# Designs tried in a protein design run: designed miniproteins, single chains, continued (4). Part 73

Each design is a single chain, and the fold is of that chain. pLDDT is the mean over its residues in the fold that is shown.

## One batch from the design tools (miniprotein)

Design m14531
Fold by ESMFold2-Fast:
Structure m14531 (fold): chain A 90 residues (1-90)
Amino acid sequence: VKEEVLELLEEAIKIAKEEAEKGDENAEVMADILEGLKIRAERSPETEESLKELEEQLDEAYERAKYEGLYDVAEKLKEAREIVRKALEE
């Protein structure tokens, strides 16, 4: 679960950085947010409490990415969120 989520976060960060290089200031802020989220996820244990917190953070980042028109970033965050949700249902 954690490795799969981290991989999707790395992909989302890459997309956000590519958009930021094109001059999108919202993508630059998103990349910073996602890098912080990735660091927190890497340092957190795979407990139910940590997974619930990660789901909330992924949902907030997903809604922000959609609002800012970063749809490719939002798609990766949606995939990561669904992985966490499935783990919490087991």
Scores: mean pLDDT 82

Design m14532
Fold by ESMFold2-Fast:
Structure m14532 (fold): chain A 61 residues (1-61)
Amino acid sequence: TAAGEAGAAAGRAGDAAAASAGGHDLKQFNVGPEEAERGARAGRAGDAEGAARHNLLAGQA
């Protein structure tokens, strides 16, 4: 279900978002291609987090 998928994604989104925050900081220093992969994973995690947050708000309605 969408709610179940969002619930699972919420946990992973939190972890990935934290990793993304670190990677985002490193991007400013042009560390290298390593951040490109972190950025890609962060992008996917951000989308999942948005969906999870939306479902949590809907559930609280």
Scores: mean pLDDT 52

Design m14533
Fold by ESMFold2-Fast:
Structure m14533 (fold): chain A 80 residues (1-80)
Amino acid sequence: MLEELAERLKELTEEGIKKADEGQQKAFQNYLSMVEQALTLDPEERRRSIEATVRNLYLFAKAMGMDELAERAERLLEEL
């Protein structure tokens, strides 16, 4: 279910915050806020918002060399 994917995305984002430096943490905190806001939207908008957040998290993690986090985000995208 979409809610289950959102919970997994929140967990992944929180793990990113723990591994990130101060500048990177702000980006992950923004992604966490996007997931929380997405859960307040209509079902179709919610799916699109969560998908966009996962894509952004994947690209950011990949750019920062966080390969394990990027791989986990990619797997979430495949389940969407």
Scores: mean pLDDT 80

Design m14534
Fold by ESMFold2-Fast:
Structure m14534 (fold): chain A 70 residues (1-70)
Amino acid sequence: TDKLVELAKRLIEEIEKRHKDWPQDVQDLFRRKADRLLQHVRQHPSMTEEQVRNALENIERDTESLVKES
């Protein structure tokens, strides 16, 4: 639904805003993963807000791990 897509977009913007100090290649990786999630949300109208939030938290956490190890 439009509400889930808007929620996902807002959360993605918040994550990008707090991680603007990430290397460009890591920012690009996060954006690609986030774009895939947005497409998935559009195709799956049965998703909950909690599922969207958890998916983005996992993407953020995985991406942050790459920064700390690099």
Scores: mean pLDDT 81

Design m14535
Fold by ESMFold2-Fast:
Structure m14535 (fold): chain A 72 residues (1-72)
Amino acid sequence: MEEEARREMLRILGEAQREVGEHLAAGDYAGAIEALRRARERVAEYREKAPEETERVLAEIDGAIAEIERRA
């Protein structure tokens, strides 16, 4: 159960990282932040199944959002 949740969260992160990279290359900081916020909402759904892993992933996403906001 937790391993399956972990795989799905990593897939979500991979998709988000690709979208963020595309937006940042275009100078679209708002789009990059929006992609990360969507990923955060999807990852948060796994909190009950894999609480420790979910909190770690959410912290990583929150850190990325904060970094982009500082650049914008």
Scores: mean pLDDT 83

Design m14536
Fold by ESMFold2-Fast:
Structure m14536 (fold): chain A 88 residues (1-88)
Amino acid sequence: REKAAEGARKAGKYGMEAGKAGGNSTSASAAAISGIGGEFGALYGVEDGEGIAGDARAAAQSGKRAKGAPEELVKKAEEGAEEAERAA
C-alpha cells in the first residue's frame, strides 16, 4: 500500500518535471494529477491495485508526451510506475 503510493508519487513527480522541461504545462498538470490520484488511491484504499498502477502509468505517459521531455526524467517516472505496479 505505502510502497504503491511512493511509486505513484515518483511517477507523478518526474512526469510533471518532464512535462515542465518539455515546455508543456498540460502534460505536466496531467502527470501531477494522475500521480496524486494513484498516491491517494493507494494510501486511502479508494482504488484497487490495477487502478493505482494505471494512475502511475498515466502520470509517466503524460510526462513522456511532452515534446522535448528529458529522457532521464521520463525514465524516473516510468520507474515510479513500475514500482507502483509491482507493489499494488
Scores: mean pLDDT 77

Design m14537
Fold by ESMFold2-Fast:
Structure m14537 (fold): chain A 74 residues (1-74)
Amino acid sequence: MSAEEALEEARRAAREAGLEDDTELTAGQLASKLAATGRGGGIALGYSVVDRFGRDARVTVRQALEAFAEDLGL
């Protein structure tokens, strides 16, 4: 999977989980919702966000996606 494909799959996973860009939740809650979609990019985003911010850190979906894009070199 390319970096661009991983990021797009992560965005799709968030959409399938019913999350909007401005939705605020803990990194752990975000990771769980993304993992439930079964999408590899969503699962990768979840692990990246928990590793970077900590499971209990409050993040918006937009902040999580921006941080993931940075981790992918985008």
Scores: mean pLDDT 84

Design m14538
Fold by ESMFold2-Fast:
Structure m14538 (fold): chain A 119 residues (1-119)
Amino acid sequence: MVKLTASGGGTYKEGSSVTLTFKTSIPVSKLQAVFWYRQAPGKPKEMLVFAGGVPAPLVPERLRGRVSISFDDAKNQILLHLTDLQVEDTAVYYAQALYLENGEFKTATGNGVELTVEA
């Protein structure tokens, strides 16, 4: 079973930047797809970035320029970069990975990471 461990949360000031880290128990190259989403109190779940089966990661239009993803193969890490933090970025952040096990697609979900943005 694939394990995903997310970290890098905490309290940050508005206008700053943060990197949330998602570590996988298998090499990043073995993941078929990865995606980040968040859920703010009283709001629906929102997709932040999808990477898999496409030439470049997909990011919703309203978040382009503020959200990006990168990979550190040597550390088995997927990194979510958030810049120009807004108070509205306060949410619990989740990572998911799609992988193959015995020829079947399986999904693993990491632990939630709390991010608080203060004015």
Scores: mean pLDDT 78

Design m14539
Fold by ESMFold2-Fast:
Structure m14539 (fold): chain A 73 residues (1-73)
Amino acid sequence: SQQIQQITQQSQQTAVDAARQALAAGKSREEALLIAQQAGSKKAMELAKDEPPIVRHQIINSAANAAQETVDA
């Protein structure tokens, strides 16, 4: 659904923003990744609380991938 796509995009953006903020603050790539994954996962769990576990897991994975791509750039 479009709602799931929007939740996915918001969770990804939260992870990306957290990664960029951590890197800008002088955190290592590894620390930035952990911070970003935690932020994205938290956002995904909050926004997708009413979604089936498999959908929530997919959103969390999408956010984690966005965090990884951001720290690898």
Scores: mean pLDDT 88

Design m14540
Fold by ESMFold2-Fast:
Structure m14540 (fold): chain A 82 residues (1-82)
Amino acid sequence: MTVPSPEVVEAATEALKALSAGDFEKALEALRKAAEAARGDPLAQAEAEAALELLERAMEGDVRAYVAAALLATALASGLPL
């Protein structure tokens, strides 16, 4: 079973809270922490890195990238043992 890292879940949850508050700089910081915590889990690391890239594009005005970044952050924060 793939057990999600508590650090990845915490960082992704912080990113979602920052996004809901409109604090994009804090959301970027939280997603960077999630990517660092996900080292050794290639899927979680790829999802965190993709969310970072999408959030950077969203800050440039890409509304679709906002939705995609929020969905990836939600997937990381929703990590539960199977």
Scores: mean pLDDT 76

Design m14541
Fold by ESMFold2-Fast:
Structure m14541 (fold): chain A 80 residues (1-80)
Amino acid sequence: SEAERLLEELARLAEETKERLEKAKSLEEFEAIVREFEARVLPLLDQLAAIATPEQMARAREILGELQEVIGKKYEELLK
């Protein structure tokens, strides 16, 4: 389905962002990566919200939740 393709795109974007975050060595690099992710993810989430089932939206939230944990951990790491 179209929603499944969007979920696969979301998962790929999240994995790419995780890889970039792991390689980030400064807060400037971190902020640039997060900003780029937000710019790419917003239109994708809008499309999902329009067509996805509640179960598919739950999967999207899980993907985003896992990424948010990685973002938080990396932010703490770069502050120390």
Scores: mean pLDDT 88

Design m14542
Fold by ESMFold2-Fast:
Structure m14542 (fold): chain A 99 residues (1-99)
Amino acid sequence: SLLEEKRELQERIDELVDELVELGVGVEELLAVSPELASALLFHTRGSRAEFERVLAAIAAAGAAPAKSLEEILARQREVLETLERVLEEKREERRERE
């Protein structure tokens, strides 16, 4: 089911976003990497309206159109997940090198 896949991908994204928060990664740092990822963090942490508007403006400037189908939502979730995993790996490596 596409709805089940969407839920499972969102749960995985939420888990990785929690780890980023524990590592002290903020909205500004994620916005430099991916506006979509910064949006996910804001949603998870209940960021301010001003932060949300800034991230939405960055997404719009990047030319991202609203998702028109479940398949498009799933594709975007997979891209966000891939970006999250890459950023987390980089942050874990940085922390390891500082220890």
Scores: mean pLDDT 68

Design m14543
Fold by ESMFold2-Fast:
Structure m14543 (fold): chain A 65 residues (1-65)
Amino acid sequence: MKQQLIEEGLQLARQGTQALLQGDTEKAGQLFQQAMQKLQQAGLSPEQAEALLAEAVRPIVEAAL
């Protein structure tokens, strides 16, 4: 279902954000790429997927600062 793909994408984005905060930029890039792919499979445009990921990871980045 489309909702499940969105949830999987957001979970991958959160994992990518944690990897980025730990300095693992290569792992973070791979996780964000997988997250984008899941959101696009759910029917979102690349632009919509990126906006949704940014909103999902914002509180994690702010809490880590």
Scores: mean pLDDT 79

Design m14544
Fold by ESMFold2-Fast:
Structure m14544 (fold): chain A 71 residues (1-71)
Amino acid sequence: RIAALVEAGERVRALPLSEEQRRAAGGALYMVAHGASVEDALAYVRSQAELSEEQLRAVEEILRELAARLA
């Protein structure tokens, strides 16, 4: 569980994101780790920071992988 969240956080840090975008993505990881849907977590990211379509897809992939590992 903790290892899955740490790994997802490392993947987010490897993405070409600004500090604000990384904070939004980090909040989304926390939401998924606490049982939120990927869709709700992604909506949170969109509400907190502006991301390109490519950045959103990359974050969504990480969130979906995290959710699958926690299921």
Scores: mean pLDDT 82

Design m14545
Fold by ESMFold2-Fast:
Structure m14545 (fold): chain A 74 residues (1-74)
Amino acid sequence: SPVEEAEKLAKEAMEKVEKAKTVAEIEQIRMDFLARITELINAHPEDAEKLREIMNKVMREMEEKREELRKKEA
């Protein structure tokens, strides 16, 4: 299922985010996740709305971690 694949991608991305120590690491994880989830959305337009919900949740959590690390590096 595209939704199950998206949930798996989200879990893998968030596990990497939890272990990330720098803003650069978060940005790499974010770019990789965006590429994969975007391909999945484009391949499965019938599930696009649900897939975007998963994407938006993960992107928000990544942004929060990125801001936290950015403040620490400043």
Scores: mean pLDDT 84

Design m14546
Fold by ESMFold2-Fast:
Formats: structure tokens, C-alpha cells, sequence
Structure m14546 (fold): chain A 66 residues (1-66)
């Protein structure tokens, strides 16, 4: 849906801001914590598998850029 696309775009922008305003080590630590939080949300059924896969893909993409 268009709402999901807007939320994913905002998430990507928030990660870009994190990279621009934090040290490389702090960014890596925060991305690892986000991955664990997303895994827990998925296991609890609070987010869909499609949302989980897309969010994890965005985080992995940003981990490769730092």
C-alpha cells in the first residue's frame, strides 16, 4: 500500500540521518539493535513477514554503506 511505501521511505531517511550524525561504530551498534528489535517484533506477530523482510533489507543495505 502507499502508506507502507511512505513508512519504508521514512525509515530509510531516518537511517540516512543516523549515518550522517553518528560515528561508524555507533551506527553499526544501533543497526544491530534495530535488527534484533525487528526479529522480536516479527516473532511476536506485530509485523508481517513482508514488512520484516523489507525493513531487514534496508538495514543490510545501509550496513554495507558505512
Amino acid sequence: SSMLQQQLQKFEQDLQNLINTSSKSDVLNKLDKLKKELENLYKQGKISKDEYDKLMSIIDKFKQLI
Scores: mean pLDDT 82

Design m14547
Fold by ESMFold2-Fast:
Parts: structure tokens; C-alpha cells; sequence
Structure m14547 (fold): chain A 86 residues (1-86)
């Protein structure tokens, strides 16, 4: 499975978390995305920036009663990351 295919699977998990309002599933998806970036992005500065942004979104998810806005921001971030690997 390619990095792009793995990112597509993670995006689907985030979309499922949005539909189900499942905070735990959202946090699992963000953690998977962070691990994938750390394993496959060779540009340390770009990897660090993306990981820090995702950690910020993870904190927002933990503190939010409604995760819908956070799921939308995570999907946008993962789509941008997907384009970088294309």
C-alpha cells in the first residue's frame, strides 16, 4: 500500500469520525497520520511543521464538545499532505 493509499484510508476514518461524532476515532486517525508523515517525509522541517499542526488539531479535538470543525480541518490538512506525496 502506497503513502497516498494510506492517507486516503486515514481521510476515510476522519470522515467516519465526523459522521459518528466519534472523538476517539478522530484521535486515532490523527495519530496514524502523524506516524505516516514521520516514516515517509524526508524533509525534516516540512515533517515537523505538519506534525505540529496535527498535534494542535488533536488538542483542539480533546478540548472540543463538537468535533465537526476539527474533523473538517484535519481532512483539509491530510488532503494537502496527500498532494505533496503526489
Amino acid sequence: MSVIEKLEEIIKKVEEAKEKKDKELLLEAIEEAIRLILEHEEDVLLATGRVLRLIGLMIDAELSEDITPVTEEVIEELEEIKELFS
Scores: mean pLDDT 81

Design m14548
Fold by ESMFold2-Fast:
Structure m14548 (fold): chain A 80 residues (1-80)
Amino acid sequence: SPQEEIERLAKRALEAAEKYKEAKAAGDAVAYAAAAIAAIGDLLEVGLLGKKYGATAEAKALALEADKIIGTDIAEALGV
């Protein structure tokens, strides 16, 4: 379902956000930039699809945690 896809994307965004945090702490600029781009892309898709189809509470929690890790408000701003 669209909601299952949104949850999968939210999980992927969180994984990318965790990679961003690790790479940034290590000073690996290429790795943290790539991880940030991946997390932001997935968060934007979660937000847009969540607006259209509705997101589960779990998907919202995962997306908001990813936002918090990378220091953005993308999911929150899009109403997730």
Scores: mean pLDDT 86

Design m14549
Fold by ESMFold2-Fast:
Structure m14549 (fold): chain A 91 residues (1-91)
Amino acid sequence: SKKELIEKWIEGKLSDEEFEELALWLMEELEKKYGFQFPSSFSEEEKRDLAVMLATQARQSLRTGKKPDPSNPFAPALEKLLELIEEILKS
């Protein structure tokens, strides 16, 4: 299940490929639920890189219990990503 994948991801037990696939899926869900959009100029590789970067920052927040720094330019996207992850883990 996606919940089990997220739990393994938080524990650092996913392969790099599994993590990339999970990160892209989380961004797709973020788009569907909150209207997140990748920049229209982004290649598929740049979208993957951004997804992995945002997911990595979200995982650090989950591991440390600290909210994203408000000065981070991605703080709004990170807050919504954390809300999405918490909803999946609650299910």
Scores: mean pLDDT 82

Design m14550
Fold by ESMFold2-Fast:
Structure m14550 (fold): chain A 75 residues (1-75)
Amino acid sequence: MPEDVKKLLKELEERGKEIVELAKKGKWDEAEEKLKQMRDEVNSLNPYVPQPLRDKLNEIVDKTAEEAEKIKKEQ
């Protein structure tokens, strides 16, 4: 359902923000673990979701990874 999809996207965006906040606090091990869990979960969903949704899920994970790496590189 469209509302279920919006909820999933919002939850992933919130998880991404949490990972970025952990990275900003220097909790790299915890941030990397949560990022891996998020990526593994999205990958497990990919065979069961339409291409446009897969693209959005992967985009959220990739943006989170890029932001965390950027913060790590600046420290």
Scores: mean pLDDT 77

Design m14551
Fold by ESMFold2-Fast:
Structure m14551 (fold): chain A 104 residues (1-104)
Amino acid sequence: GKKIEIEVEITAGKHTLKLKGVMTEEEATQQIGTMLSLFAEKIEKAVLESSGEKVTLENMTPEQLAEKIVELAVRYGEVDATAVGKRVDGSTVEIKIKAKAKEV
């Protein structure tokens, strides 16, 4: 079946979370969305780059960003995402995610 390899780096103040794994499309969407929601109330801006499309998104939820990342990875094979989120305390979160579709 089709799997998604994800590499996630989230930096919030002095805290950096890194995750790498291979999982189903549904699991990738859920894990990315959950991780982003732990660190950001809102995504202010995201730039998603793939071989077929470059997308700039503004003012979205963590879940919406996760869905778009997985969608582009499935459609184009690979996507690199860079985003800025806001935390509840008003501080900024830097987000870097690479997602790659793999056959297994």
Scores: mean pLDDT 84

Design m14552
Fold by ESMFold2-Fast:
Structure m14552 (fold): chain A 66 residues (1-66)
Amino acid sequence: KVEELLEEGKKKLEEYTEKSEKKIEEGRKRARTSSELMLGLSEGTEYYVKGLIEERKLRKEAEKLE
């Protein structure tokens, strides 16, 4: 059902957002240089983007059912 796909997409986005936050926090804690901090931020951003892509795929599947 459409609602189930949208809920699954939201759950995926939340999971990837949590992974993103974890990577950013780890990067900040371990950063001894600005480049190390930027690397942690970049890795966190990648996880967030993956969450957005997965949510979008499930949202499109829900739209196809309409």
Scores: mean pLDDT 75

Design m14553
Fold by ESMFold2-Fast:
Order: structure tokens, then C-alpha cells, then sequence
Structure m14553 (fold): chain A 61 residues (1-61)
């Protein structure tokens, strides 16, 4: 329960920073967490992936 809220908050912060380029993906993740269709672990792994990709993109331009 609290883990889902934390994951949603992290996703919202990533969108605010402009790290989410895909609005459909953002909506899918938030809805999936709220409905329980997507496990929190999968979303956490995806958040880590998005952060890593943006770090690599800064190096690659």
C-alpha cells in the first residue's frame, strides 16, 4: 500500500523533471499501480531503468 504510493510519487517527480517522454507509459504505470495490475517491484525496476537511460543519454547527448 505505502510502497505503491511511494512508487507513484517517484513517477510523478520523474515526469516533472521531464524524464518521462512517453505520456501513455506514465498513465499506464500509474493506473497499473492503482489497480494492482502492475507489481511495485516491476515499477521500481522501471524507474531505475529510466534514471540509468537518462544518465547514459547525458553522456551520449
Amino acid sequence: MEEREEAIERIEKLKEKGLFKDDDLYNTLVEGLRTGKIPVEKVKAFIDYVIKVNEDEVDEE
Scores: mean pLDDT 71

Design m14554
Fold by ESMFold2-Fast:
Order: C-alpha cells, then sequence, then structure tokens
Structure m14554 (fold): chain A 93 residues (1-93)
C-alpha cells in the first residue's frame, strides 16, 4: 500500500517505489525525498538515473566523503545522513 501511494504521488512505477521503500527500510518520507532528488537531477542536468554520471553527480551534491557507485551504497549513506538529502534538494532549487 505504501509503495502504491508513493508511486501515485510521485508518478513512478509501483515496482520502483517498492524497491526504494525496501532500500530505505520503509521510511516513506526519506524515500519520497530521494525520488524527488532523482527527478530534479534528471530535469536540471539532463542525466538519466541509468547513466553512471548520475551517481558521480549525486556524490558531489550530497557532499559524500567517498564516491557512491551503487543504489545500495547511496541508500545506506542517506539512511545514516538524511540531512545530506535536504541539502542536496536545496542546491537544486
Amino acid sequence: EKAKELAKELGVDEGTAKLYLQLFDNDYELTKKFIELEKKVSEKYGISPTDPRFYELLSELLDAPRPIHTLQELADYLKENPEALDKALEKLE
């Protein structure tokens, strides 16, 4: 149900919403902010989430202490540092 609501609210596939919710330990707000960040990065820079440059750019926007290369590494970093997500969203305004 959370995945279906998130998918409808943000215009993403239910499977994608479910995957991200699982990666973020079913934290609805953190997952929502992350999907919003992905959309804003794609819109501002014209880079797809499937492009390797996407993770490089996210590492920079999040002020990550080391480069992030996988979705799992990104999720783990954001669960430990949720404030980094808020700062990244502000940089994209």
Scores: mean pLDDT 78

Design m14555
Fold by ESMFold2-Fast:
Structure m14555 (fold): chain A 118 residues (1-118)
Amino acid sequence: SIKDKALEVLDTVKEAANLIADRLGLPELREEINKIFDEAKQKLSKAKTLEEQAKIMNDFIEKVAEVMREHAARLTPEQQARVRRAGLALIDTAVAEMEKAGIPIDRERVEKLRAELA
């Protein structure tokens, strides 16, 4: 089902996010990202329509971008650049997996989030 595919997308992006947080040496970022994933997974479990599932997934991308940007603001300029690049990579991964799963993407919203991380 599309719901099962959406859950697989969340698990794939969670794995990528955890690897990035580990490589950056940021356990607090890892914890915040995992909380966002767990919330999105819980919401998806209750979603009954493709529209609801798409909204949850697009909201999830925004929350990941926001926490990456906010965490970056507390770091050195070099580390800020690394976190922002990692955030962009996570957005790209999420978008690619959503497209593969047939989940509608709010492309205008995603491009705005990419610009805010650049």
Scores: mean pLDDT 84

Design m14556
Fold by ESMFold2-Fast:
Structure m14556 (fold): chain A 90 residues (1-90)
Amino acid sequence: SASPGKDREEIDKFLAEQMEKVKRLLEGLSEEELREIARELLAYAEKQGLAEAAEHARKALADPRVEGMRRHLLEAIEAYAEALREKALA
């Protein structure tokens, strides 16, 4: 196998570190920037058939509060990353 268990643990650690950086980035973005990212992520998730990521992106766009939008957008990015990981391993 090209992906032994140790490499999986290293990938999972790397993804966790990247998600923490994404979270910090989202905290620094304006409402307009967050809406733009959410729209792009939604369009891409729908095109790729990523139902969970698309649902979280829709919730981000529907939330009138910036904090709620950031939360749903982070959840959308996490769902998107997991779905791509699963597709790459299939």
Scores: mean pLDDT 78

Design m14557
Fold by ESMFold2-Fast:
Structure m14557 (fold): chain A 73 residues (1-73)
Amino acid sequence: SLEEALKRLEEELDEGVKALEQAVENTIAFREKMKERGVSKEEYEKLLEEARRNRQTIEEVWREREEEERREE
């Protein structure tokens, strides 16, 4: 029904706002850490490698979720 569609839209909006708030908090925390550390070239390279690993992990989780959703079990 239209009422169910509207409720779903409100839920998706609330989830989006929460995700944005979390992303902002994470960005602020990261910025503060960078300010405090005075990042050297070596430390920057380590952070970049860590970010790459985290990206791969997220992509793997997304792939596993998509595979699970497509499997008939």
Scores: mean pLDDT 67

Design m14558
Fold by ESMFold2-Fast:
Structure m14558 (fold): chain A 62 residues (1-62)
Amino acid sequence: HMEELLEKIRKIIRESEKITDPEVQARVIGLVLRAIGALEEGNYEQAERDIKAAEDLVKKAL
């Protein structure tokens, strides 16, 4: 479970480099950092929500 979420985070970070709008890129990175914090606290539900939100932002920006 954790490894799958970490792989999604790695993909989001890589794809975020292609985002030209710095405000959108910052929002994506903020969601990723919050997701990592949630994983460290064992809050998988919050981590999944933040990862999904970051994925959706990346998809809309690219």
Scores: mean pLDDT 83

Design m14559
Fold by ESMFold2-Fast:
Structure m14559 (fold): chain A 100 residues (1-100)
Amino acid sequence: SPLLERIEKLKEEIDKVMKKLTEALNQAAADPRLSPEQLRKLTALIFAAFSAVLDGRFDEAIRYLEEAKKLAQEAGMSPAFLKALDEAIKAVRELKEKAE
């Protein structure tokens, strides 16, 4: 069943995106260098990306994550956090290609 194989592949890509977004969120929440305002802004952008992915709005999800990356760079966050955001952006791009 080619349809079932396609559904399983899309599910694996969605699970991968959700895992990468969760990893980025956990790293932001664990960083003591962030002010409460910076943490709220980063968290809001990552949750906006989650909602956009679930709605199939992949280009919006990528824009939210790119905005989160810019804010994280300006805040001087760790290379590990920036890498987590890059991996999340890449996963959303891969999901978009497979969903379209």
Scores: mean pLDDT 80

Design m14560
Fold by ESMFold2-Fast:
Structure m14560 (fold): chain A 60 residues (1-60)
Amino acid sequence: MVLNSEEEAREFAKSIQPYPVVVHFVKDGKEYSRVFPDEKDLLDGLKRVGFPVEITGVSR
């Protein structure tokens, strides 16, 4: 799944409740796995990474 905007990221973050979650993503060919305690932290994190960003998985 590729997120191209803050709006798409907001809808994604709402869809993966409940928190906390581990989100796996790729940015500029580099793989990341990070724990996000809440929806706001995930949105702020994705905004900092920038768009587009590829989401490769979600775990708990």
Scores: mean pLDDT 84

Design m14561
Fold by ESMFold2-Fast:
Structure m14561 (fold): chain A 61 residues (1-61)
Amino acid sequence: MSPLERYLAQLDELWAKARSLEELQAGIVALYRQAVADGLDPETLDGFLRHAVARLLEAQA
């Protein structure tokens, strides 16, 4: 499984369990910081952020 797929799976899990927009935002920040700490490349990080932003926009709609 690619690093992007692994982090997207964690994002989906966070989306399923988050009970508020604030919890979702905090979880996304934590996942992004973990991905940076794990040494993910900028292209993979951009892919993760694009999916995270899409989820946040869905939560606001």
Scores: mean pLDDT 79

Design m14562
Fold by ESMFold2-Fast:
Structure m14562 (fold): chain A 76 residues (1-76)
Amino acid sequence: SAELEELAEEARRLIDEYFELLRNDPSKKEEIEELDKQMAEKLKAIVELDGEEGRRLAAELLAELARRYAELEAER
């Protein structure tokens, strides 16, 4: 659905902003925590909007998060 696609796009944008802050300004703890909260809320909305497709998409987004965390840690 268009709503599911929009939520996924919003989630990916939040993920990009989250990792940009972690790389460039990790001292901004409050902003990082707010982005983390917003990402969790979008993932929840995705699952609630379409249970089967939403769970699949949420799993893909969580895998993307895990991959990007691993890449960030490998750079340290």
Scores: mean pLDDT 83

Design m14563
Fold by ESMFold2-Fast:
Structure m14563 (fold): chain A 66 residues (1-66)
Amino acid sequence: MADAIDKALTAVAVKQPLSSEDARAIFAEAMAAPAEERAAVLRRALIQKGVPEDLAEEGARVLAEA
């Protein structure tokens, strides 16, 4: 599961760099969520940190497919 979140964050960071603090906060939020909600939580957290909606959705898709 942690590897899936790392993969999703890496896919986003290639196009939109994230600070270490923001990436860590997003990772913690996703890990705290129930498995069925992790993709949605990751997407919302990315958007709140200023990631464009299309990239946040791509990250959530990567996590959901893992």
Scores: mean pLDDT 79

Design m14564
Fold by ESMFold2-Fast:
Structure m14564 (fold): chain A 98 residues (1-98)
Amino acid sequence: SAAEEKEKKELIEELKERAKLDGLELSEEEIETWAEIYLLLKRGDLERALELAREAGLTTADLAELARLLGMFVVAREALDPSMSVEEALRAMAEAIK
C-alpha cells in the first residue's frame, strides 16, 4: 500500500542519517535490506524476515548494528553473544518491537 511504501522510505532515510552520525559506511542495498527486515518483524512476519536475512548473508553483528540504530540497545547487546543465532536475534528484535 502507499502507507507501507511511505513507512519504508521514511525508515530508510532515518537509518541512513543514524548510520552517518555513527560513522557506519553502509551501501544503499544494505540499508534497504535492514529496513525491510525491521518492517517484516513489525508485521509479525518472522519467517520472511529470517529468509531475507539468510539470503542477504546477514550476521548477528549486522543485526546488532540494526538494533543499535533503532535504539534497541538490549537486543544489540544480546545479538553480540557468540551463542546467539540469526533466528534468535530476529526473535529478540520482534519481541522488543511490541
Scores: mean pLDDT 85

Design m14565
Fold by ESMFold2-Fast:
Structure m14565 (fold): chain A 79 residues (1-79)
Amino acid sequence: AAPPTVTIEAKEDGTLIVTVDSDAPVARLQVFVDGKLVAEGAGDSRTFEVKIPKGKHKVRVFVETADGRTAAAEAELEV
């Protein structure tokens, strides 16, 4: 099976949308903004929403699936 893929999208209102594509359930999803953990999730949801403050930020997402695979994505965002 392939590792999971992660997509990061920001809306102008400061809503960050994280989408995970994976064959296995998400065991752990972590969202970091400027190196700080701001959100965690797990389960059958493929889309996660996080509110971020205004300004320029570096976002990193880490995901681990129930079969032990991992993926990460990074984006620079201005909201």
Scores: mean pLDDT 78

